Designed miniproteins, single chains, continued (4). Designs and how they scored, part 79

Each design is a single chain, and the fold is of that chain. pLDDT is the mean over its residues in the fold that is shown.

## One batch from the design tools (miniprotein)

Design m14917
Fold by ESMFold2-Fast:
Structure m14917 (fold): chain A 100 residues (1-100)
Amino acid sequence: MLEDYKKKQEELLKEAEKILTPEEFQRVKDSLDPATALFNLAKEYFEKGEYEKAIKLYDLVIKYDPNFAPAYRLKAEAYEKLGNTEKAQEYRDKYEKLVP
């Protein structure tokens, strides 16, 4: 279990490195909670209007924690901003299934 957890963290960081700048990657890597750090960074990209980058980071958060409802909600909002109403509806439906 501990080794599986470490491997899951290593996989998360390896995928994040492909999307993030070296500075952003170091910030996430040095965090006590890399998944939360990635989610917060994705929100920063969303606020900057970088919706496609935000979506990629939300995808990594979802891959790490498939039950993290806020990532589905914000991913749906990012798709709405991009004009992709079909994908936005898909992720809203996923969000609604995770919350009462």
Scores: mean pLDDT 82

Design m14918
Fold by ESMFold2-Fast:
Structure m14918 (fold): chain A 67 residues (1-67)
Amino acid sequence: ASQRELDGGVLAVALAVQKWLIDHGSKEEQEEAIEELEKLAERARELGDEELAEEIEEEIRRAKERL
């Protein structure tokens, strides 16, 4: 319970940071943010948070369309 709660909070913060980098970063920072989002999507699936994984995948799609 507590480990999943901590992991969920960390994932939410990490997602917010990567979204900010995609909106405001350089092309290199955006590419790095996409790689980090892919890792976060895998972590969300490991935790059983399919809704969060889907949200992260949607952000990856949007970011790739901007590049």
Scores: mean pLDDT 77

Design m14919
Fold by ESMFold2-Fast:
Structure m14919 (fold): chain A 65 residues (1-65)
Amino acid sequence: MEEEYEESLKAAEDLIRKAVDEGKVTPEQAEKALELFKKAIEAARQGKVDEARKYSNEALEALSS
């Protein structure tokens, strides 16, 4: 459901925003990670499971870099 994907995105946004507020992640890293999470959700919505997983992993790497 779209609502389920929206909930996942909001959870990711809240975690990333908290990390930025705490100075653990830069705004640039946060923006990159959020764009990748949005791409992952869109791929999942289209049934592209492998692509969704790839973008999710790239988003986590962006937060760790």
Scores: mean pLDDT 75

Design m14920
Fold by ESMFold2-Fast:
Parts: C-alpha cells; sequence; structure tokens
Structure m14920 (fold): chain A 85 residues (1-85)
C-alpha cells in the first residue's frame, strides 16, 4: 500500500539523519529525524500497521536517548508511542 511505502521511506530518511546527527552532534538533525519518524509512525497507523509504528517509535526513542537528544524531543516520541500502544 502507498501509505506503508511512504512510511518506510520516511523512516529510512530518519535513520540516515540520526547517523548524521551522531557525526555532527547536530540538534537540527536530531529534530529532523524525530519529525520524520513521527510522520512515518502516523502513516503506519493509517495503514493499519500499529505494531510497526510502535516498533519504529521505540527504536527512534532509544537512538535519540543514546545521542543525547533534548528532553523535548524524547517527550514528543514517548507521547506518540503511548498513543500507538
Amino acid sequence: MELERKAAQLYAAAQILLIAAELEKSEEDLRAAADLALEAADLFVEAGKREEAAELLRDTLERLEKLGAPEELLERVRKKLEEVE
């Protein structure tokens, strides 16, 4: 389905930005990665893939925490994960 494909592409982009953020120590890349991951999760939910959305959000949260993302970003991802669960 088109939504699921778009969600997967957005999450792939988010993963690339997380790698870039680690190299550059860029808060901008962390914010962009979080935004893309949240959008991907919404599209997975719309596609009926709630479990995929939850897994994506858990992975994103763990990676953001390890990279020292601002608490604001961690809270946004945690809130979305609670909505999906």
Scores: mean pLDDT 84

Design m14921
Fold by ESMFold2-Fast:
Structure m14921 (fold): chain A 55 residues (1-55)
Amino acid sequence: SRGERAARDLVERARAGDEDGILESLRVLGREAPRELVDAALEEAQRILGPGVRL
């Protein structure tokens, strides 16, 4: 689904350190995905980025 693709895209951009891409993926994810998927993707991205960065 679009939401699932957006979640994967967010995680990939977090691994790449693409801050602008992360923000864009968050906008898409919020429109296309249920809240539970948004929360799970945010938690994974936060884990990748580490404690110095907050989403």
Scores: mean pLDDT 76

Design m14922
Fold by ESMFold2-Fast:
Structure m14922 (fold): chain A 90 residues (1-90)
Amino acid sequence: MTRSQQNARTAGRRFRYGRRAARSGGREPAIRAGQMGIDTLGRDPSLSPVRQQADRLHQQAVDHLRQGDYDGAIRDLDTAYRLVQQTYDS
């Protein structure tokens, strides 16, 4: 397993946790978990394009959570998780 695959797996796990936190009504834990995912992707320059896409999705999820749209946030976090999962499942 490469370091990039390990970083992508760690980030994916954090987005998955954020989605789970949002489903439980945990606004702050969901935001924090998503940010940890972005930070993990930022440690690896080879993941820069994936990080940019995931960061945009995380920003959308944060906006949805602030508006009380937990379903929207769950969709955005799930999309970020799937995007990152494709990086290490390839």
Scores: mean pLDDT 83

Design m14923
Fold by ESMFold2-Fast:
Structure m14923 (fold): chain A 61 residues (1-61)
Amino acid sequence: MPSLEEQELALRQATLKEYKAKLDEIEADTSLTPEQKEQAKQAAADALGEQLRAQRAALRA
């Protein structure tokens, strides 16, 4: 069975893949201006940070 550290790493890698897909989605969104895309990317980055912290807390609960 993988350790908590190994499980955290696996979840982090999966989350980063989802984050990359989200960035690609934002870039492909024709309804957004370049400025709005930068704002959306920043919001996605902030959400990524929150998600990674929540995952770490959940694994160590």
Scores: mean pLDDT 79

Design m14924
Fold by ESMFold2-Fast:
Structure m14924 (fold): chain A 62 residues (1-62)
Amino acid sequence: ASKEQADAFFTRGVCLFGEGKYAEALVDFQQALEIFQALGDVNGVAESEKWIAKCKEALEQA
């Protein structure tokens, strides 16, 4: 896994979240989180975790 792959998953997750596709966005953010963790990218991990929390909160309100 590469930073480019993590950035791609993260970017797609943000777009899906904006479209109200929270379950699909959650999957993409979880994939990005796993890659950022493997790379030791602290900022990528923190941002992915914030968006995962937002997706879970949105799904609980549906």
Scores: mean pLDDT 84

Design m14925
Fold by ESMFold2-Fast:
Structure m14925 (fold): chain A 78 residues (1-78)
Amino acid sequence: MVEEYAEAAARLLEEAGLPELAREFRERIMKAKSPEEVREIGRETAERVRAALADADRAEALSIGVLMQAQEIAKELE
């Protein structure tokens, strides 16, 4: 369900020390009306993760995690 994937991504962001990004992700996902909007939200969130975290390997792992959750949400809307 959309809420489960959104919460999973938000928890990953919160655990990485990005609680405001987690809140923004939840708000944007709940307002999204299409799979394309969800994928764009995932991509933008992943880019912000890479910019915010100093550890490139951790940033990439978290970015992949967020993108995977966004892709599952997009499938639920199709």
Scores: mean pLDDT 83

Design m14926
Fold by ESMFold2-Fast:
Structure m14926 (fold): chain A 73 residues (1-73)
Amino acid sequence: AELTPEQVEANRIVVKATRDLLAAKSEEERQKIVDEAYEKLSKIFGPEEAERIVKALLENVDAQRAMDAARAA
């Protein structure tokens, strides 16, 4: 069972947002990326599901940053 077209598009949005968030140098850039991902995802799944996906995305980015910081120590 492959991803549906909607899931493929959502995955593409999430992957791009993750990469952009990891490269973001300011809170303003981070907020812009989050807002763009939320708008795109809410058009596919609706606002509640989009909020849940964005929260999971931010948790994954924060976990990756924590792992990178631990590796640098």
Scores: mean pLDDT 80

Design m14927
Fold by ESMFold2-Fast:
Structure m14927 (fold): chain A 57 residues (1-57)
Amino acid sequence: SLLDELKELARRLKEAVEAGDLETAKELAQRVIEVAGQISPVIQKVAEKEVAELLEK
């Protein structure tokens, strides 16, 4: 399902951020936002906030 895909992408994004791989993290962040947008605009806004929080460092 799209929700399961979103959870998997979010987990990979967190792993990339923890590893300091910012290039992979940015690519995964874009994928997370895209999949979230396919589910709903509300979920997309939540994903944008979470991604911004993870990448603000």
Scores: mean pLDDT 81

Design m14928
Fold by ESMFold2-Fast:
Structure m14928 (fold): chain A 95 residues (1-95)
Amino acid sequence: SKEEAARLAVAANLLAIGAIVSTELDHPDALKDAIRDLEGAIELAEKLYEMGFKDESKLVLERIEKAIDILMEKYPDHPGIKELKAKVEELKSKL
């Protein structure tokens, strides 16, 4: 439903914002928390796309991509971050 899509979009956006905030703390737990939150946000973006809410999915992916770019600048060789980037690019290619 449209109401369910709106709730999923809000949840995904909050996770992406949380990941961005976590990147400012510069300690092992902050990075782990940021990656976990971004994984959750990507899953919600995928659900939005599957439900037919492409515009909402696109907006969520834009916020996720910003958070990933911040992480990649600080941790360029981290395999988990590279995997998140690949997933976002794949989803964006379907939009």
Scores: mean pLDDT 82

Design m14929
Fold by ESMFold2-Fast:
Structure m14929 (fold): chain A 60 residues (1-60)
Amino acid sequence: SDIERKRREMQRRVIEENIELLKKLKAQGMPYDEAMRIVSEEGIKKGKELKEKEKELLAK
């Protein structure tokens, strides 16, 4: 349950950061397609970091 809770917390954080980034890009007048592409690229990067953190949690 502790590992599951931390996993959910990290996933929510990534989602919230992606939403905030999308809002900022749209507020700057960026087209939706370009904004989504940037968010997707950041999401992939953050997803890789999250995967490494999950491996650490599972290794203990």
Scores: mean pLDDT 74

Design m14930
Fold by ESMFold2-Fast:
Structure m14930 (fold): chain A 51 residues (1-51)
Amino acid sequence: ALIQGLDSPDAAVRAAALSVLGRIGDTALLQQALAETTDGAARTAIQAILA
């Protein structure tokens, strides 16, 4: 799942998951990803997409 990709230790996998989430533009999915993601950089990127 895309949200599981955000917790990946591989930065390329996290970047790919963030890119897909940004293209979808689904606010509910982005909010769910933000709630489930523990990586600070990924959380910041999701917040930037939502702004």
Scores: mean pLDDT 68

Design m14931
Fold by ESMFold2-Fast:
Structure m14931 (fold): chain A 82 residues (1-82)
Amino acid sequence: SLERRIEELRREAEAAREAARELREEARELREEAEKLKEVDPEKAKELERKAVLLETAAAILEAAAEFLEELARRLEEELRR
């Protein structure tokens, strides 16, 4: 069923957006911890900043994937309405 495929795409897009939000929140926490360590342990602060960048990159990829899935669902819904 096309309706089920549209629902599945929207569910997958929402899951990707939720995962991206969690990764961005974790990255924010790592950056806050890095800020606390920057003057007492610059090496650890740099490691946490690097991890935050990786999480932010993963979140951006998931956000792009969610947009792609939402666009596919929208186009399929337009076809279903014809």
Scores: mean pLDDT 89

Design m14932
Fold by ESMFold2-Fast:
Structure m14932 (fold): chain A 59 residues (1-59)
Amino acid sequence: MILEGAEQFLRAHGASDELIARTLEEMRRVIEEYGGSGTGQAIARIGEVVFRAAREARA
């Protein structure tokens, strides 16, 4: 599952449980907004959310 992979990735990069929870919720909203269709735009947006969270974890 994409959410499980993102959680493991962020945890490996030192993200707090709070940051992980917020990021997963944001990812879930993106998936819902795109109606479950696997568009390149949805994937790109999810990637941006995860990357931004990883950056915040290092700040």
Scores: mean pLDDT 74

Design m14933
Fold by ESMFold2-Fast:
Formats: structure tokens, C-alpha cells, sequence
Structure m14933 (fold): chain A 61 residues (1-61)
């Protein structure tokens, strides 16, 4: 995983814990997935997708 994607995932988790909206979590997740795929890093893209889904489920609870 690239450092930028790893830091992006960490920041997304921190922002979600601070009360980031479901819509904003989806948008940031989509941006990180796009960045990972543009870098040819499908494993990082899948990790972002999984993390985004888990955060949305947590926020909707």
C-alpha cells in the first residue's frame, strides 16, 4: 500500500470518529479508491472500499 493511501485511510477513520457524515465518508473513500487504482494498486483500492463500507455501517448504527 502506498504511503499516501495508508495516510488517507488513517485520516478517514479519524474524521469518521469525529463525526464526519456518511456522504463525506463515501466521497473521500471514492477519491482514495480512484487514487489507488490510478497507481495500479488494486489491493489498496479494495482495502479503502472495505474500510469505507465498515465506517458507513458504523455511522448508520
Amino acid sequence: MSKEIREGIKRLKELADLGLSVEDVRKIGEILIKKAREAGDEESAKEVEKTTKELIEKLES
Scores: mean pLDDT 80

Design m14934
Fold by ESMFold2-Fast:
Structure m14934 (fold): chain A 67 residues (1-67)
Amino acid sequence: HPGLEKAYEAGYEAGKAAAKKGQTVMESALEGGRAGTKVGLEEGVDPDVSYIAGLLGGYEAGKEVNK
């Protein structure tokens, strides 16, 4: 689903921004989940699925910035 990919990408960008601001990997993942939920909802994706997609994106970005 294209909306699910957008939720992941939104989460990745939010998580990357949080990590660059000095937030932990976990905090980056949580910010990613919030951003993913918002974008996923706008695209008609289930909120829980959108949150997980965004959380995974934020987690991956957080790991990359912190290494």
Scores: mean pLDDT 84

Design m14935
Fold by ESMFold2-Fast:
Structure m14935 (fold): chain A 69 residues (1-69)
Amino acid sequence: MELVKKAEELLKKGKEYFEKGDLEKALDYFSEAEKLAKEAVERDPENKEAKKLLEESRKGTREVMEKLR
């Protein structure tokens, strides 16, 4: 599934930039991953992988926002 694969790649990049301390890039990647994962869940609500990616992307965005305070 194109959306799931792309969201997974973006989530991975978000985590990499977050670990490097590049919070702005991490936020950008996590936000894009969340958008695509949400679309994947809306198309197939039974897709556990899409739901997992959506949850992890949201947690990533939250972690970045907490550090930007």
Scores: mean pLDDT 82

Design m14936
Fold by ESMFold2-Fast:
Structure m14936 (fold): chain A 61 residues (1-61)
Amino acid sequence: SREELLREALRALEAGDAEAAARYIREALAPVDPEAGEGLAKLVLTGRTDLARAGVRRELA
């Protein structure tokens, strides 16, 4: 589910696995908001982990 993928993204971010986090975010948001998914993935891949984490938590709320 989308929520499961976003929770896995948060786990990957805490583990320092930016590539895995970006993949989970893109997969979770592709069917509903691909632009948000791509934006959050870029934040992860460019080291903006704090902003990416906040964005993923917002999507889970």
Scores: mean pLDDT 85

Design m14937
Fold by ESMFold2-Fast:
Structure m14937 (fold): chain A 58 residues (1-58)
Amino acid sequence: SSTLLRVAGHELGVSPSAVAEALRNPSDEKIRELAEKAGLSPAAVRRALESLRRALAA
């Protein structure tokens, strides 16, 4: 949902479209790029994306 993408974008400090791209094409490189943009560790981004995937699948 667009609402979940907006919330995740706010938490990660990036646009909702950047979150959607990371979900659609997940890779260690994309996770690292998102982490650099968000000012987070790659591990933190992985956990956030995993939580978001579960929320979107519910």
Scores: mean pLDDT 76

Design m14938
Fold by ESMFold2-Fast:
Structure m14938 (fold): chain A 84 residues (1-84)
Amino acid sequence: SMEEKIRQLYRETADALAGVDPEGAAIARELADRPLKSPTEVIAAVMTLIGLAVELELRGHRDAAEKVLQTAKEILKLYDESLK
């Protein structure tokens, strides 16, 4: 269930970016399919998402960047709550 919620957040991020940054949307879609079995895998995926947010900001998509960062925080919170 936690894995499903995290994958859904990546898919929703991809959908939100499709009209703004197609390259970023493709990255978010790829993240939805990455392994989520270990802390290392979850952190690596989230770091990629944070990198995407930085690139969006540098390209002037500040609102999209802020939303992507909020999604990264939500994913980390969901993962942490699953571990207690």
Scores: mean pLDDT 84

Design m14939
Fold by ESMFold2-Fast:
Structure m14939 (fold): chain A 92 residues (1-92)
Amino acid sequence: GAAALDVGLLVLDLAKEAGGSVTVSVDGDTVTITASGLSTAQQIAAALTAIAAELEGVAVTVSLDGDTLTLTLSGLSDEEKEALLKAAKESQ
């Protein structure tokens, strides 16, 4: 629950700090966060945080393609999904 939301919020904060772009989409139980314009250090920080959370049993995956980071989260409540959508609007 909360741990998946925390990972999503971290990625949104990193995108805001970088002045990059972020998109959040919801498809059923899955939330996908796509962030671009992150520095290499920010991409590594986000990826390591997501991998660490996944190893602890949080339903999160991360992929990197060039300067684009895609984070996939599942098992969030409707309130947690709305929190991520709101944070994404504030990060644009």
Scores: mean pLDDT 76

Design m14940
Fold by ESMFold2-Fast:
Structure m14940 (fold): chain A 70 residues (1-70)
Amino acid sequence: SEAEELVKRALEAYRELLRLLQQLHPEISEEQVQQWLADFEATLESLKDKPEVLRELLELVLRRIAALKA
């Protein structure tokens, strides 16, 4: 379904964002990264009935990744 694909893509993008943030901020622990990933995954699962919101979250994460790479 569209919602399932958006959840997967948003989670993958968020994982990339956190990896980049950890490289720039070595004070961010692996435990903190794992907690943020778990929280975000739970949020995405709660939004499966709202694909428009999932799309907005994906776009937000992708925009943040682009900003960090600039």
Scores: mean pLDDT 87

Design m14941
Fold by ESMFold2-Fast:
Structure m14941 (fold): chain A 59 residues (1-59)
Amino acid sequence: MVEELIKRYEELLKKAKEGDVSALQELVRIIQELRKAGHLELAKKVYDEVVEITKKLKE
Protein backbone atom coordinates (compact mmCIF):
# COMPACT_ATOMS: atom_id res chain seq x y z
CA MET A 1 0.00 0.00 0.00
CA VAL A 2 2.77 2.50 0.83
CA GLU A 3 4.48 1.64 -2.49
CA GLU A 4 1.23 2.55 -4.30
CA LEU A 5 1.11 5.85 -2.39
CA ILE A 6 4.72 6.60 -3.43
CA LYS A 7 3.97 5.92 -7.13
CA ARG A 8 0.82 8.03 -6.95
CA TYR A 9 2.76 10.82 -5.21
CA GLU A 10 5.42 10.85 -7.97
CA GLU A 11 2.77 11.00 -10.73
CA LEU A 12 0.74 13.72 -8.99
CA LEU A 13 3.86 15.75 -8.20
CA LYS A 14 4.72 15.81 -11.91
CA LYS A 15 1.16 16.90 -12.82
CA ALA A 16 1.08 19.55 -10.08
CA LYS A 17 4.36 21.04 -11.35
CA GLU A 18 2.63 21.33 -14.76
CA GLY A 19 -0.07 23.49 -13.10
CA ASP A 20 -2.72 20.85 -12.35
CA VAL A 21 -4.56 22.21 -9.28
CA SER A 22 -6.51 18.93 -8.98
CA ALA A 23 -3.19 17.10 -8.55
CA LEU A 24 -2.28 19.47 -5.70
CA GLN A 25 -5.55 18.54 -3.94
CA GLU A 26 -4.78 14.83 -4.36
CA LEU A 27 -1.26 15.39 -2.97
CA VAL A 28 -2.83 16.84 0.20
CA ARG A 29 -4.92 13.67 0.47
CA ILE A 30 -1.76 11.54 0.09
CA ILE A 31 -0.10 13.51 2.92
CA GLN A 32 -3.05 12.63 5.17
CA GLU A 33 -2.91 8.94 4.19
CA LEU A 34 0.85 8.81 4.80
CA ARG A 35 0.38 10.37 8.26
CA LYS A 36 -2.35 7.82 9.09
CA ALA A 37 0.03 5.02 8.01
CA GLY A 38 2.83 6.39 10.25
CA HIS A 39 5.11 7.50 7.39
CA LEU A 40 5.67 10.94 8.93
CA GLU A 41 8.99 11.67 7.19
CA LEU A 42 7.56 10.93 3.74
CA ALA A 43 4.42 12.94 4.56
CA LYS A 44 6.62 15.94 5.45
CA LYS A 45 8.54 15.58 2.17
CA VAL A 46 5.29 15.58 0.16
CA TYR A 47 4.02 18.58 2.18
CA ASP A 48 7.22 20.55 1.46
CA GLU A 49 6.86 19.80 -2.28
CA VAL A 50 3.21 20.98 -2.25
CA VAL A 51 4.20 24.23 -0.48
CA GLU A 52 6.95 24.91 -3.05
CA ILE A 53 4.60 24.26 -6.01
CA THR A 54 1.87 26.45 -4.44
CA LYS A 55 4.40 29.27 -3.96
CA LYS A 56 5.37 29.08 -7.66
CA LEU A 57 1.70 29.14 -8.74
CA LYS A 58 1.10 32.21 -6.51
CA GLU A 59 3.90 34.04 -8.34
Scores: mean pLDDT 78

Design m14942
Fold by ESMFold2-Fast:
Structure m14942 (fold): chain A 66 residues (1-66)
Amino acid sequence: MELVVTLTGTPQQQIGLTLMLLGEPFATVTRLSPNKLLVTLTGSLAQKEAFIAMLKSLPYATVTEV
């Protein structure tokens, strides 16, 4: 499953979210642009759903499922 995450927060929030995503063992992160990341999820369905719900709850990021 692939997600496009657009970073809309402060520089500190963008760095923090990027580091959090890079730390996830079931996710791979590819930078598409300075404020857009492609996130590929390889975990279980429950892990993917929980992770997407968490990302969508963040006020400084927008998430598009592809």
Scores: mean pLDDT 80

Design m14943
Fold by ESMFold2-Fast:
Structure m14943 (fold): chain A 70 residues (1-70)
Amino acid sequence: DEELIKKAEELSEEDKKVIEEAVELGKKLVEEGAPLEEAIKAALDYALEKLKDERGKELVEAARKQYEKL
């Protein structure tokens, strides 16, 4: 959702880099032939493990719940 993207822009620079790394990981997995669902789960798990700010973790958990709803 666009609102989740806007919230991501308010994160610390370190957490923003983690989100970017998670997105790049997901893209790379899809390019290597992983199913989209597995790539998204791997990217979300990576972000949750690496994020230091609780706000960033809450954002990723919200994104995961929205993905499960789709």
Scores: mean pLDDT 72

Design m14944
Fold by ESMFold2-Fast:
Structure m14944 (fold): chain A 83 residues (1-83)
Amino acid sequence: MTFEEIEEKVKEYLIKLAEEHPEDVEAAKKEIEELERKAGVTHELSPEDEKAVYASAMIARWRRAGKNELADEVQAFLEKLLK
């Protein structure tokens, strides 16, 4: 499996994860927008890239909230792709 194939599968997985957890994605989006505003950085992303970014932020929020079970499922998927 090439590195490009792994990146494509990770992006596809994150998009699906975002679609399964829309409320958590919305919370992550608000956090990212606040951080971007404070940093003075604005990125125009495609809707698919936005979903992937917000899904990543959602996973980080799950870890901080102690929802380790959900975050561990994501880590297990990533480890399976890298091995």
Scores: mean pLDDT 73

Design m14945
Fold by ESMFold2-Fast:
Structure m14945 (fold): chain A 93 residues (1-93)
Amino acid sequence: SAEAEVEAQKQAIVDEMSLRLAEVRALAEETRDPAAVRAAVEATKAEISARFEELIAATEDPALKEDLRAFQEQLLAGLDTGLARLEAALAAA
């Protein structure tokens, strides 16, 4: 169904984000460079936003579009929170 296809694509975006965040954590541990970490998180946000915009554009159901936009906003807010926590951890070391 269209709903199942949208959910599968949404999960694929979440899985890719998780891989990118693992790379960001490794970068933070290796470099201890907050500027490099911020740049990596911003690049991840841009990639995830682009993938959601593509999925939203391909989705015909207005309710599914609204749900995807809300989920995208929550996910990006989560990345901002994660970055702030990581920057605080780097500053505390």
Scores: mean pLDDT 86

Design m14946
Fold by ESMFold2-Fast:
Structure m14946 (fold): chain A 101 residues (1-101)
Amino acid sequence: SSALEAEKNLPKEDLEKLREALLKGFKGEDSSVTITRSDVTPEQVLLVVERLLEEMLAIIESVEITTSEDGKVTTIKVKFRSVLDKEKKTSTLTVTLIKSE
């Protein structure tokens, strides 16, 4: 699984930032995380986020991926909600991936 490979390439600190940002979303807050790495693709970051959301019993409503004209900055916006939230409230996690030279 490419998600397991991506998880190995992300340091524990970046994984913790993603988890903390997602937890803010379950409290009704939009959140953002910036990751500066050369060894992880946007698709691998998305797979890690999808896995974390699955562990947290969340549903992904939408995903938007946009890349800058120079290809150095990719923004991943994930809109999600808790399976257990009867009000179906959604929150957005924005991950900014910066490709180091």
Scores: mean pLDDT 77

Design m14947
Fold by ESMFold2-Fast:
Structure m14947 (fold): chain A 65 residues (1-65)
Amino acid sequence: MELLREGERLAAEGRLEEARRLYEEAIRRDPDNAEAWRALGLTLLALGRHGEAVGYFRKAAELEA
């Protein structure tokens, strides 16, 4: 939870690569955290990495099903 919030703060500041690293760490600690998968997907979209973002959104949707 704390890693996700810190990542959101960094993303709001435009520090997208640092936010990405925190979201990846959140997923490593809790792979079932759909919010972390979605946040990483949104960060990848902002970084222009659209193909990768699609996979992360799909994983988030699977976890919330």
Scores: mean pLDDT 82

Design m14949
Fold by ESMFold2-Fast:
Structure m14949 (fold): chain A 89 residues (1-89)
Amino acid sequence: PLTPKEKELNKVSLIVQEAIENLDDPEVLEKAIKELEELLKNTDDPEIREIIKRLIEILKELLQLVKSGDLTEEKANELVHKMMEALLS
C-alpha cells in the first residue's frame, strides 16, 4: 500500500501530467493550478508543500505565456523540464 505522502505525490503527478499533455489549453492549465492550490490548502507535509508551490509558479508562468501568445517550443520544453525536476525532488 502507498504511504499518505506517496498518495499525495501521485495526485500531484497526475495533475501535472494532464497539464503537460494540454500545454496549449489555458482552461486545462487554470484547472491544474486550482487543483494544486486546493491540495496546498489541505497538505501539512513541508516537502510536498514546497513541490506544489514550485509547480504552481511554473504553471502560472506557462499560463501567462499561453494567454499572451508568447509561448515558444523552447520555453515550453524548459518549463516542462522544470516541472519534472520539481516532482523528482
Scores: mean pLDDT 85

Design m14950
Fold by ESMFold2-Fast:
Parts: C-alpha cells; sequence; structure tokens
Structure m14950 (fold): chain A 66 residues (1-66)
C-alpha cells in the first residue's frame, strides 16, 4: 500500500540522515524532522512532499561525504 511505502521511505531516510549527522549535523537534523513529519502525516500528498524534501536534503548531505 502507499502508506507502507511512505513509512518505509521515511524510516530509510531517518537512518541515512542519522549516519550523515557527523558530516552535516544541521542538514541531517532537518531531514530527520521532515521524514518524521512525513511518516506521521495523515494526508498522503503532504507525506509525499515532506519525504521528497527529506530526500533532497539527504542527497545534499551525501554530496559532502562522497
Amino acid sequence: SMRKELEQRGKRLVLEAGELSKYDEKTAQEAIELASRGMKSKDLEEAEKLLEEAERLVREAREKVE
């Protein structure tokens, strides 16, 4: 289901952002907050947008490591 997919995406993003916090704490923390809000959102469209923003921030933080 879409809800399970969004929940799994959010959990993955929280884990990835957590690993990146030692390289970019501010961006990682923002990504964790957005992913958490996305997983808790009752609106699937809102959840999708929040998770997309979290994914963008995770990619940005990853570029500083890679």
Scores: mean pLDDT 83

Design m14951
Fold by ESMFold2-Fast:
Structure m14951 (fold): chain A 67 residues (1-67)
Amino acid sequence: MEEELRREIASALAVMVAALIRKNIDKVTKEDVEFARKVLEWAREQGADEETIRLLEEAIKLAESKV
């Protein structure tokens, strides 16, 4: 139960962070990228699906090109 809930929370957080990065790409800082990388690592550890992981990875790469 707790493990499944953590997976769902991690997946939801990864999707939200990816969306927020893309929406605010002009305002993203190095600290924001580092935070997103921590979210990506946690989502991978909790077993988020490949599509969710890819969404956040792509958002992070886009942000890195702007900072």
Scores: mean pLDDT 82

Design m14952
Fold by ESMFold2-Fast:
Structure m14952 (fold): chain A 97 residues (1-97)
Amino acid sequence: MIDEEEVRRAYASMLTALSKKLLEKGKYDEAIEVSELAIKLDPNNPEAYLVLGRAYLKKGDLEKAREYFEKALQAIDADPSTPPELREEARRLLEEV
């Protein structure tokens, strides 16, 4: 069944994918805006938090980068179905801050 929560998660996933592409292109401010929108739609989206943290890291905001990497790990811990690779990426990024 398609419900409101499922639709919100689908949009959050699309926005997260877009934010990753913006991050790869060096559009850090746009990546931040799109990732923040993804998080508003799905607060338990670890990939969106990772993009947000990486964008802040690239902008030199180490405090915000650390905060968002920690939030990504919290979201990963909240969902045991999260792929192990995502947890390893989050831990590695947190060590860079």
Scores: mean pLDDT 83

Design m14953
Fold by ESMFold2-Fast:
Structure m14953 (fold): chain A 71 residues (1-71)
Amino acid sequence: MEELLEKIRELLREAGVSDEEIEELIEALKNGDYERAERLLVKLAIEKQRYDIAQEIGKLVREIKKLQEEE
């Protein structure tokens, strides 16, 4: 879990997202609020124009969701 969250942080930071916005997305994921996390991810990806990073993070979000739904 934490390793996947850290990877998401690194990808968002590489895309130029602020630490405050990164933590908001991470908090949504930790709380299982995937709808909010997905909306935040789409907004950030569009504003930063890094659709390649958005796709990679989307894969990581799906893995996190699977782990949280099974545990």
Scores: mean pLDDT 78

Design m14954
Fold by ESMFold2-Fast:
Structure m14954 (fold): chain A 56 residues (1-56)
Amino acid sequence: MLRSLEEELRKRREQEERDRRIIEGLAEALKPYVSEEEARADAEAFVRGVRLASSP
């Protein structure tokens, strides 16, 4: 209804939070295969890339 614009912004922020949680999860899953630091960096870059592809 009213504030449809705010709804879009809220969804965007929620998506960012979810991405953040996913990054942490991915980093943790990658720990046994790579360094924790590398896992986190790679997971973050991965999520960023996906976002960039969805939002040019």
Scores: mean pLDDT 72

